# Designed miniproteins, single chains, continued (5), part 33

Each design is a single chain, and the fold is of that chain. pLDDT is the mean over its residues in the fold that is shown.

## One batch from the design tools (miniprotein)

Design m17118
Fold by ESMFold2-Fast:
Structure m17118 (fold): chain A 77 residues (1-77)
Amino acid sequence: SEREELRARAAELYEQGRLREAVELAAELLRRGLLEKGVPEELADEFRERALEVADDPEKLEEVAIEYGEKAREALA
């Protein structure tokens, strides 16, 4: 599937040390997944922007993922 191919590509970019490009691709895939689940576009867009801002900081990326995971859960309730 396209999603599987893009995830594999993100992993390859990460292995090559192309961290920002890997995060760009991963954040876009997660944004698409949020939209497909019915999360509001504004929230999905905000997640992507925040992930890109901290693309070079793995700890901050994890914090952003946790924060927006909770917001997405609330939006879907």
Scores: mean pLDDT 80

Design m17119
Fold by ESMFold2-Fast:
Structure m17119 (fold): chain A 87 residues (1-87)
Amino acid sequence: MEEEKRIAELEKKRQELRDKLTSMNQKAVENKGKVSKEELKEYLDIQYELARVEIELDPSLTPEERAQRLKTLDEIYEKEKKAIDKL
């Protein structure tokens, strides 16, 4: 794949995910902090995808360090998802 195109697509996805989080935070404020279990899962999914994109776009990371951070993030995501399922 062309690296320049990959970076551009990731930057676009990062902005779209940030916009989604802003919208969700706005709705949570309007609902006086009341959120459903489904909304918590959606928020976690968006945060997870955003974190993956940020790791992919981090120019300070080697490919090996990037793979390790993504693996750690996947482990955290699965743990948090299970925690929400128990609510």
Scores: mean pLDDT 81

Design m17120
Fold by ESMFold2-Fast:
Structure m17120 (fold): chain A 64 residues (1-64)
Amino acid sequence: DPLEEALRRLSSDDIMTRYQAIVDLIDLGRYDEAREAMDRGIRSDDLAMRIASSSLLGSMKSVE
């Protein structure tokens, strides 16, 4: 199950694994789960995870 796999990777200690999990959620069209994961990442104690999550969230915003 790709969704379960991505959600499992969100709990990884590896920042790149968490980043790829969020990208996988976006690729699966699971935007609500991806947004929730990015929001949690932005509030993380890990600076790299905060930067990565903020970048992904910014990419999902509509540009007028």
Scores: mean pLDDT 72

Design m17121
Fold by ESMFold2-Fast:
Structure m17121 (fold): chain A 85 residues (1-85)
Amino acid sequence: MSYLEILEKLGDASIEFIKLMNEVLSKLDQLTPEQKQKFAEALSKHLEVDDAMLSPKTISKEEAEELLEKIQKAIEVVKEVLDSL
């Protein structure tokens, strides 16, 4: 992937995560302690990606690829939590 394509995918993934996060939050009282822990871990990963993207420091292509993998894994965890509800 090109650097620009990776950045575009990071933006799209962040929007998707926020949508899934809002769905989980609307059902928070239905989650088991294990599901809540998985969600918290996924949210932590999203916050790390968000902090890196909001940083005034230039991110490298390699760093952007690592952030994209991180957010995509977080999205999959949130989807698994929602699918189990």
Scores: mean pLDDT 82

Design m17122
Fold by ESMFold2-Fast:
Structure m17122 (fold): chain A 77 residues (1-77)
Amino acid sequence: MNFEKALELVREALDRAVKEGNDMSALLLAVTLTVLKNTPDPKKRADIAEETAKLMEKMGDKGTAELMRKAAEVLRS
């Protein structure tokens, strides 16, 4: 249940990046979505989402960074 909720947040972040023309954020989020689906370890899933949020923040994409932080929080709960 928590994992599916987190994937929804990653998909929302991806949709936002695509709509705003942020190609680098969109590419990173598409890769993150694939990596999360192929990572069975729940702690690693949370760490991947958190690291992605930090990268989005560094790229200036604060909106997608916030969605990714929420995904990491859901994965930790």
Scores: mean pLDDT 83

Design m17123
Fold by ESMFold2-Fast:
Structure m17123 (fold): chain A 56 residues (1-56)
Amino acid sequence: SAAAALQAQRDALAAETRAQVRALLADPTATQADIDAVHAAHERQAGALDAQLAAA
């Protein structure tokens, strides 16, 4: 179903965001701004997927 495909995309986005945050936390040159940027990108993408799920 469309809802199942969108949920899979949400799960994939969550896994990708966790991996990006882990990589930044392991990087001694990374800043809080880098982490904030990953979270901001996640919120934008998650919001778009959540809107599509609500419409499905």
Scores: mean pLDDT 87

Design m17124
Fold by ESMFold2-Fast:
Structure m17124 (fold): chain A 94 residues (1-94)
Amino acid sequence: AEAVEPPPDLRDGEVHATVTADDRVVIHVAGTRAASPAQVAEALARVRAIVEAHADRPITVHLTVPAPELHPALVAGLRDLLAELAAREEARAA
């Protein structure tokens, strides 16, 4: 088992991305139920921009907040983004 660096201490609406030694992108996102709609929208926009900039690399999105404290709109927005990216992948394969 390789030692994984601990996740960064992020505030609501913050996004941190790192490129690992094996050329993998790890995106850390924070958004508690206290996050404003603007903070959630900004976090989702940053995740989208990072994913689109690194479309040729394996990407892992990590939520750095305990599940009961996660903002529902952040979770829904991330699911929608992943579904859109999967649909674009299928369209390119056709």
Scores: mean pLDDT 72

Design m17125
Fold by ESMFold2-Fast:
Structure m17125 (fold): chain A 87 residues (1-87)
Amino acid sequence: MKEEKEKEELLEKLRKYLEEVGASEEEIEKVLEFAKKLSVEELRLLVEAFKGERRELTEEQRKILQEFIEFMGELSFEEAEKLKKEK
């Protein structure tokens, strides 16, 4: 369906942004796992918030962005522990 394809394109866009900001491959995979649980609408809001649109962020965009930031913070801690153990 077109919605599934739109979601795939948004996930690919999100991955590209994460790579540009220097996220590790493991961090990108974890963020994409989180993003896959979002609806197409929520994922669009996240991508638009990430792009820094000219308009003010909506409450929904701020919520999604906040959840993303919190997830990234927790992910960084978990991945640091994992990488330290694997060394």
Scores: mean pLDDT 65

Design m17126
Fold by ESMFold2-Fast:
Structure m17126 (fold): chain A 94 residues (1-94)
Amino acid sequence: MEELERVRKLAEEVRKALQAKGHGWAGDVFAEAILQAVEDGDITLEEAERIAKRVINGEPLDAADPAARVVLTYIRAIIGGIPKEQARADLEAG
């Protein structure tokens, strides 16, 4: 319960930070991707916080970071209208 409230607050901080920089669309997509990935158990809250800080600071996501790859997979699913189950299957397939 508390972990879900923390990740929702984190997602909202990402959305607001990117909207303030003129990237509202990216903020909405990143916020939703992080929230769904934590809710599904594919990344931890600590990994979500690390990714969120990088995004808020305008730092690139490291494709070698497994947590960053998970978030990028969810972003592609959200943009493409793909169900998250299909996105997870694609991630597992490599």
Scores: mean pLDDT 75

Design m17127
Fold by ESMFold2-Fast:
Structure m17127 (fold): chain A 62 residues (1-62)
Amino acid sequence: AATQARIDALRAAGDNATITAIDVLQSQGITITADQIDNIRDARRNADDDIIAQLEAAFGRD
């Protein structure tokens, strides 16, 4: 129930990359908990923020 609620929230937010990562792990027989979904989501968002910061530094702001 909790795991499915997290996946539904990711779909509503359009976070397809986190959903794809979870699907890959589950296809390998790994059971993913709601807390693990939260950790994967947060790790991806932190990586995306770093990429955005690098792009802003390279191309300037606006």
Scores: mean pLDDT 70

Design m17128
Fold by ESMFold2-Fast:
Structure m17128 (fold): chain A 107 residues (1-107)
Amino acid sequence: MELLEGFREFALKNNWTSEKKTPLELAREYVKENNLPITPEEVLKRIQEAIEQRKKELGLTDKDIEAFNLFVEKGLGVGEIAKALNISPEEALKIFQKLVEKGLLPA
């Protein structure tokens, strides 16, 4: 969605961190700079909905995303991911297969 991409680019351009200003303050600045006919609170709501829609389109749960990050960023194997997430090795393998089917991991 264009709103999600635009807000992400705005955050990067302003070197935003949660320690520097709240997401609502950043959304307020984004609305002002782009003369948007919506409230900052509505911007945050639509962005959250766009993120949830993206997860749904890929069929990913929060657990699937966490497993992907552990595999890619830390190089953990299926058994290590199972221990880190406190799930069975069988469940971890099913998540791995799902990520392969979605084209996020090599077969």
Scores: mean pLDDT 69

Design m17129
Fold by ESMFold2-Fast:
Structure m17129 (fold): chain A 64 residues (1-64)
Amino acid sequence: MTEELKRLAADYIRNLLVKKGVPKEKADEIAEKVLTLPFSEQAKVRKLVKEGKVDEAIKLVEEG
């Protein structure tokens, strides 16, 4: 992926987390970690956050 696409993906995940009640600082940290994961895991995190399963998404990022 290009640098721009990585940044957009991080911003998208961060904004979803903030919308679900995660503090901005923690959301930024998680979004940055998600970009280090394989694409399959990134897709799982996005799906979990979108579904409101924020705790499961955080656990997946921390275990990856």
Scores: mean pLDDT 75

Design m17130
Fold by ESMFold2-Fast:
Structure m17130 (fold): chain A 87 residues (1-87)
Amino acid sequence: SSLSQNYVNQSQSYYDQSLRLTQQIVQLPSATQDQRNQASRYLGRASGSLSQARQNISNVDLVQSYLNQSRDSYDQVQRIYDQVLQS
């Protein structure tokens, strides 16, 4: 459905933003190894959620659930990025 495709597109956007932030975290000298590791783990979760959303595109409830997981992963990467900038 168009709604499921919209949710997949939003999940892709969250993944793309998480990837960009994770790459920035890895390059920042103020970032700890723990922060780099956490960002990479959340990026992996965002990637997994996007893959699952694509595989389940005919099931709008599942795609929405995976979108929520992608958004949560993005929020966690954003939180780590903000912490690194404040250090």
Scores: mean pLDDT 91

Design m17131
Fold by ESMFold2-Fast:
Structure m17131 (fold): chain A 74 residues (1-74)
Amino acid sequence: MSKADKLIKQGEEAEKQGDLARAAFLYAQAGVIYEQNGDNKKAAEAFQKAADLARQAGLDDFAAGAEQQVQQIK
C-alpha cells in the first residue's frame, strides 16, 4: 500500500477507537500525500473526511482548513 493508503487505514482505526481528532489528522495527512501524487479525487475525499471528523471533534479551525483544501482541489 502507498503511504497515503496506510494513513487512511490508520484513520479508520482511530475512528473505531472513537478518537475523532486523531482520525481527522490522519485523513488530512493522507489528503496531502494524494495531492502531491496528483490523485486529486482521493485527496478531496480524504480532506472532506478530515473536515467532517474535525467538526464532530470541535476542531472548527482545522475543519475549515480541510474544507478549503477540498475547494482548491475540486
Scores: mean pLDDT 85

Design m17132
Fold by ESMFold2-Fast:
Structure m17132 (fold): chain A 94 residues (1-94)
Amino acid sequence: MIELSPEELEILKKFIRDFGKRAGEIVLKGIEENLSLEELRERLEELAKEMLKQFEKDAKKAGIPKEKIEKLVEELREKMKGLIDSLLAYVESL
């Protein structure tokens, strides 16, 4: 794991909380609207893309070095992909 300062850790925690909340809302709406797993995946991937862009912007404003931001974004992209796969598996099991 990349070593994070207290300020960097707070930005990461905020990102995780915000993604979980918004992803959960998309999943619930998708169930209510009877969306296909493919359409639900597309919506979750769009959210992930938007949030990673915002994270990069917030991290730059916080003074995190560009190299460290790039590593964090790659790590978060992989984690978000895993979370999306898990959420879709859960929805399919309902």
Scores: mean pLDDT 81

Design m17133
Fold by ESMFold2-Fast:
Structure m17133 (fold): chain A 94 residues (1-94)
Amino acid sequence: MSPVEAIEELRREVERLSKEALEYLKKGDYKKARQLASTLSGIAYMMGSYEASKLFYEASKYAGEGDAEKAEEYLRKGTELLLSNLDTQRNLVS
């Protein structure tokens, strides 16, 4: 697998998980939203995207508290930052 293909696969997975977390927040399923945000935090951490990991951790925390507005805000910020980091990595290896 080329580095570009690996980054594109990670990008698709992050977008999928983020979309699912947002959909669960909109449905009021805070437990599933919290679990997905926690998963995204772990993925970001393992990738060295520590600021994105912190944002997803805050999203998970607020989802666990039932604060859908803050959970969505932090989920969006974390997703945007992680995808931006992946785009930067793609440009460095292309």
Scores: mean pLDDT 85

Design m17134
Fold by ESMFold2-Fast:
Structure m17134 (fold): chain A 76 residues (1-76)
Amino acid sequence: SSNDIELEATKLMLRWMGDVEDLRLRMKQGKLTKEQAIKGIKELTDKYVSQLEKLGRFDLAEKLKKKSDEIIKEIS
């Protein structure tokens, strides 16, 4: 149902945010270089974009790409 798709899409967005924050924290702790963190964010974003597209949520996939680009600019 539409409600079930919205719930699954929300869960994907929240997991992406948590995984990105984990990479940013590891970078802040000196466990990852800036370049490694950027690569990790790109790979992570591609994974979650693919899952959102499988749900037919191309709008959220594009939103996630834009958020990823904004975060990468902040790190760069």
Scores: mean pLDDT 90

Design m17135
Fold by ESMFold2-Fast:
Structure m17135 (fold): chain A 102 residues (1-102)
Amino acid sequence: LSDEQKADILLSNPAVAKILRLMAENPGAEYSVSELAELVNVSKSNVSYYLDLMVELGLVERRKPAAPSREPLYSLTPKGLAWYEENKDTIDKVLEDWEKEN
């Protein structure tokens, strides 16, 4: 996928909008795929897919804990925060539209 295609996928998705808002509102917090899936009420596979796209774009960082059995942890980068702020109106609209249906 091109960076433009990745951005289009991210900006059209309520799960991504929820993840970005959550991370932007909690600076420095780290989340596992399982934690994000529970918090935004989407499947782990969907969360993992979107996080991979966000890592590829440099919007979030993936950290592997020292213990091999622990899930990777994800946090918003400064680039990710700037991108969220630049796209905040679009993200807010995606969330508002989704909340009206659910």
Scores: mean pLDDT 81

Design m17136
Fold by ESMFold2-Fast:
Structure m17136 (fold): chain A 90 residues (1-90)
Amino acid sequence: MDEAIEGIRKAISEANKAVENGDLDTAIKKYEEARKLAEKLRPEFPETAEGIIGSLKKAIDALKEGNLREAAVYSTAADLLLVGLEIERS
């Protein structure tokens, strides 16, 4: 579980850095990686997993449309859900 949470955090961080560098293709791939890792949370934290997955999917869709502002909003929502989960596990 902790490896999945750390993997999601790393993938989102790398995606956000790729957006800052204008590498939208890499950002999309990293958000997709984070989304796939978030599926591992579903058995124990189904509502949080669905929230993270849904937010990341919306961030990916926004980047595909060139909407960087919308992508940032959804990426932030996914990060906040992940942080909330980490606090609950501490």
Scores: mean pLDDT 84

Design m17137
Fold by ESMFold2-Fast:
Structure m17137 (fold): chain A 86 residues (1-86)
Amino acid sequence: MKEEVHKVRLRVIATEILAALAAALLDDPRLLELAREAMEYADKAEEALKEGNEEEARKYAEEALRLADETMALINARQAEVDAAL
């Protein structure tokens, strides 16, 4: 679990960096808001793990990954909309 939570956190950090760039380029703050929510759950997963609550850590890590995946899907959808409009 500890290694999994760490990998989730790294993936969420990478997603936030990409989301920040996409939000600036596409003028869509929702991209960054969703990525920040994913980071909040990643932080909660690490905190639960430090408290010895492996089940809560797993739940928060799963939610963080879901939000990170949703962020990437939104970035891809927005890019497709821009490409279609050109």
Scores: mean pLDDT 80

Design m17138
Fold by ESMFold2-Fast:
Structure m17138 (fold): chain A 74 residues (1-74)
Amino acid sequence: MIDELIEKAKELAEELKDKKDEEINELGKELGKNATKEEILIWQAAMKLINGASEEEIREELEKAFKELEELEK
């Protein structure tokens, strides 16, 4: 559910707010090596939240991404 991804993104954003920019960049690189597409979407949403994006903007982007994935499941 999109709501669960938003909650995970918020939790990640709160965790990352206390970290230095260098630590955040290293975590992003490590994620890029091993992450699923879902994990990448959560990371991107968390980064946008840290940069001041609204929950509404994050929800819209996640809904769009999921519609694209469902189209490909054919």
Scores: mean pLDDT 75

Design m17139
Fold by ESMFold2-Fast:
Structure m17139 (fold): chain A 92 residues (1-92)
Amino acid sequence: LVDRLAAMLRSLGLDDAQVAAVLSELGRILSQRALSPSQFASELARLAGRALGLSPEQVEQASKQAGEAAKSAKSPEEVIQAVADALRSVLP
């Protein structure tokens, strides 16, 4: 999962330092509480959106879209795709 998350984040334009920061923060959240696929997608989209320099409004839009799309996800790959699609929808 971590390698797939890193590859997706790089495909969105994050550098290696930004990818490491996002994955570190996500790992801390996961160590403290169990997340549903929807909650995981929302948190990941929020962290990645902030790292991409998106506005607070764009970050919350992507977070909401990723969370809703991930509710129907049947695999971790579909959750990652939901996050990627949501972030791409708000990128120029």
Scores: mean pLDDT 83

Design m17140
Fold by ESMFold2-Fast:
Structure m17140 (fold): chain A 92 residues (1-92)
Amino acid sequence: MKFLVLAREGDRFRLVYEVEDEDEEKAFEEALKQVERLLRAGRAVVVYWESDESEEQAREIAEKLAEAGRALGYEVRTQVVGNEAIVLFRPA
């Protein structure tokens, strides 16, 4: 599983981390750790993930990421376009 983690730099989001692991749970945990570090630094963060299988899987991963971010007290917005999941996290 591979997550692309982008952080806001001025008026743009720039790729800062590529998180990849054969263990989906490890990839997910590492992506969330990078998101939290960036949010604690006051940066808005976008996580991008693409499903090789279905739009339903993209929605499930987007919502799992959003629930984790909201549980930490951050504002989270999700967008799913076909098999692509885009999750925007904003610092408190």
Scores: mean pLDDT 83

Design m17141
Fold by ESMFold2-Fast:
Structure m17141 (fold): chain A 115 residues (1-115)
Amino acid sequence: MEDIEKAKKTADFILQALREAAREVGAELVGVKKSIDPEKAKSTIEVTLRVDGEDVTIKIEVYVEDGKIKANITVSGVRSPAVAEKVGEIIGLTLRRLAEAGVDLDVTFTGPPIA
């Protein structure tokens, strides 16, 4: 199914951009979990990053709706303002890399306030 393949490829590209952004900020990628929902043409990637000794989870859900690729990015496990700021930088660099690559993606971000 074309939509599933599009969601999977977009999710993998986001994961690559996130990995590169995390490395630039000095965060370690310690875990990746992938899942697919064929009925919803949705690809989900859960990434665990270690930032200043704290484990933060970034959940990326990529799906196709009305021919448009959409992504929900959810952040959890942030306990300090300094870690929240670094996570915000990682997300910002990730979105910049996607834009520079010409990926037309509607992104919704859900996470803690950046201090």
Scores: mean pLDDT 80

Design m17142
Fold by ESMFold2-Fast:
Structure m17142 (fold): chain A 73 residues (1-73)
Amino acid sequence: DPRLEAIKAAMEGNYDAAIEALVKSGADPEAVRRILDLAKAGKTQGEIVKEAKRLGVPEAAIAASTYLINKKK
């Protein structure tokens, strides 16, 4: 399951593998990268969700982004 592989890669800190798995599930790579960058910049969950919906990013990409932020503490 590409979505589960994306989450697993994010949990392991492999950001490139997480992006690749999400792209395999039909996500636009630029949109996924933008959501991850917003997460890294410390944007709120609500702002990330709003932007993800605007860009058509899958819910799995939002979950991966949130996990990556929390792991950087």
Scores: mean pLDDT 67

Design m17143
Fold by ESMFold2-Fast:
Structure m17143 (fold): chain A 95 residues (1-95)
Amino acid sequence: SKEKTEKIIELVKEAIEIAKEASKIDKEVSEEAVKELEKARKKIEEAKEDEEKAKAKAGEAAQTLVEAAGRMYAKDKEAGEKLLEIAKEIAKLRE
């Protein structure tokens, strides 16, 4: 499921863009979310040739998204909701 891993990478990239847009509302929460999501993306990309490792790193990315969404929701509800939706999509693709 290399195709599923590539789709998960694209979903994390989408989450990074959502987090960047939230800088208009709260720069600090946005910058922290972008930093953690970029780190998660790199870990998945580095593991993408190993499906088991890629799945593990995708799970870590989903957890990072849930945590970022919680912090973001307090400042930008729409951005927080979008990040939670992406986390759910990643969780489904890992199955």
Scores: mean pLDDT 85

Design m17144
Fold by ESMFold2-Fast:
Structure m17144 (fold): chain A 60 residues (1-60)
Amino acid sequence: MAEEEIERLAAELRKEVERATAGITDPQSLREARQLAYVRFFSRHQPPAELIPPIIARAE
């Protein structure tokens, strides 16, 4: 079900963002690294567009 996919992808996205932002202390660099991680993650997984907002919300 979509709910299970959202939860799974949100958990993976959270892990990817954590890894991508590890060791970064500058707020601007953190924002840029997080945004790049999102772009790379969704390029790799390519979920339906309607699932992207709930995946991001669940990951945060």
Scores: mean pLDDT 79

Design m17145
Fold by ESMFold2-Fast:
Structure m17145 (fold): chain A 85 residues (1-85)
Amino acid sequence: MKIAVELLVARGDPEAAREQTTLLLERAEAEGYDAVILVVGLDGADEETIAAVREAAAASRIPTEVIVASVEEAEELYKKLKEEL
């Protein structure tokens, strides 16, 4: 199983977060990944922005796990997961 790890820094823009999530997941599918772990760092993002990311992930053709954290925690988790794939 080939898993992509992607990092998204989400600000208070639900439309931008949705579009960026969709592009990251479409890229992973195109590159032949079987699943994605999407690590989301919150940089002023509200619940509407988080919901937009989760909805885009749920609508994706590629199985996606969404992990939400602070920017600092998300960057560290992304680094760790990238090294362990």
Scores: mean pLDDT 84

Design m17146
Fold by ESMFold2-Fast:
Structure m17146 (fold): chain A 88 residues (1-88)
Amino acid sequence: MIEEEVKKGSTGGPALGELARYLGLPESDKFTPELVEALREAGVEVGEPSDVITDEHVKALRKLLKALGLPESDTITPEHVEALRARL
């Protein structure tokens, strides 16, 4: 089951799946190598691929939010996906 909060040892939830779909990738609740690479191509560094959310991923998400001018959050939301679209 997907967790609502981004916690160490948890999955990235439906928000990562929606982000992957937006980038033209298969849906996944994890930071797959394909998702990490697509985000890097969009100018976003989220760390290394992982099947669980790590402290480094949480820090990277907060850094992403700051770079996009959005309120800090421990999750990627549809609003973050739209901000990535605007930046792309």
Scores: mean pLDDT 62

Design m17147
Fold by ESMFold2-Fast:
Structure m17147 (fold): chain A 85 residues (1-85)
Amino acid sequence: SAAERERRLQLALALLRALQLGDPALFDALLAPLPADLQARIRAALEGVTDEGIRAALELISKLRPEEVLPLVREAVDFVAAALA
């Protein structure tokens, strides 16, 4: 549903915002293959992520194995890029 898609987008944005704050070098590396205008749109969208959203994303990450984190974050980049393209 549209509501489920919106919830997935908000979670993906929160995951990327948490990454941007915790590991900016990895965040920049994951966005680097994207067009510059899309990178700018993603960065702008991340400014709207709430502190509660960031905490929820960090809680989710804390429950994952290390090998699960990078694929999840890559999927979040792909999802947000598709939504904002």
Scores: mean pLDDT 86

Design m17148
Fold by ESMFold2-Fast:
Structure m17148 (fold): chain A 110 residues (1-110)
Amino acid sequence: SIKEIYEALKKLSELELKARDAIENKDVDGLIKYLEEAKKLLEELAKKTEGEIKELFEKLSKLYDETIKELKKAKAEKASWEEIKQIYEEGMKQANDLISDIQDLLLSKE
């Protein structure tokens, strides 16, 4: 339902705030944890939706998965904090574009 999607997007926003706090605290494990929680939420939304909204949630989930994999690799390679932050910021830039598309579709159904 549209209400369930809005409630999930609110939870996604709360996870983004926690991820930003992890960035400020230089907590790469916390950052990865919150992105994994966000990915799980997006995968559940993709399974419960259909059509264009489903495709957008699937793309968003894939983007989170790719960002998580890059962060895990950066952590394993002991990359600088600047590199970790850059990986996160680039992923979130792309994610915000997809979230805007989802929000536009939801508004068109109101």
Scores: mean pLDDT 86

Design m17149
Fold by ESMFold2-Fast:
Structure m17149 (fold): chain A 91 residues (1-91)
Amino acid sequence: SEPLLPFEERALRFLEELLKEKEVTLEKALEIAKKNNLLRPDKDERESLKEFLALLAQSVGLPAPEDLEEFLKDRARLEELLRRLRELLGL
């Protein structure tokens, strides 16, 4: 097994891959999160994704998602999350 990249790098890859999609869906978000090892194996994938996005939003001073599917449809919010994460990482 390859060692995991730092959380911040995996989160950055998740957002960059997700925003390349023409339409952001819950199914695609789950697939990309799983690929980047952002989901907890001991939890339901949807619950794990919601917790990951809440942690990520909190880390950059944004509110946690109240509704996961509506959050994922808000491209402007996802782009803001990516911008703030890049700034935090000095990119």
Scores: mean pLDDT 83

Design m17150
Fold by ESMFold2-Fast:
Structure m17150 (fold): chain A 89 residues (1-89)
Amino acid sequence: MSPEAWEAIDLAAEGRLEEALALAERLDEEDARFVLGYLASLGHFLRLAGRYEEAARYYEMAARLARAKGWEEDAAAFAEAAAEARELA
């Protein structure tokens, strides 16, 4: 994983979602998949903690990254996860 992938993860962890997305969109498939996995894991962790609005935001970011990369099944799955989290909030 590149330094740029770690920077995208750090930005996402700080809640700097637009900057993280802009950086992640420029990554190769392997590095972008690692960032996507991190966003999904953080969303899942926040949902388990009952932090549903925050979980939804991370799932929405994961859906946007997947969509930008042409990963339509992943984008749909994360959009559904975000909608479910918002229903629980």
Scores: mean pLDDT 85

Design m17151
Fold by ESMFold2-Fast:
Structure m17151 (fold): chain A 72 residues (1-72)
Amino acid sequence: MSAEEGLERGARALAEAESEAAARTAAWDIVQGAKEHNAVELAIERLREAAREARTEAAKRSADQAIGVLEA
C-alpha cells in the first residue's frame, strides 16, 4: 500500500470516527505513517480535510492535535 493510500484511508477513518478511542487511533496511525514514510506535509493536508469533514468533536480535536504534533 502506498503512503498516499494509507493516509487517505486513515483520514477517512478519522473523519468518520464515532468514538474518542477510534478518533485517537486513526490520528495516531496517520502521525506514525507520516513519519515512517516522510510524508508529513501530505499528512497535514489530509488531517486538515478530516477536521473539516469530522462527524464528531472528538474526531476534529484528534485531527487538530495530530496536526500540532506533525508541525512541531
Scores: mean pLDDT 81

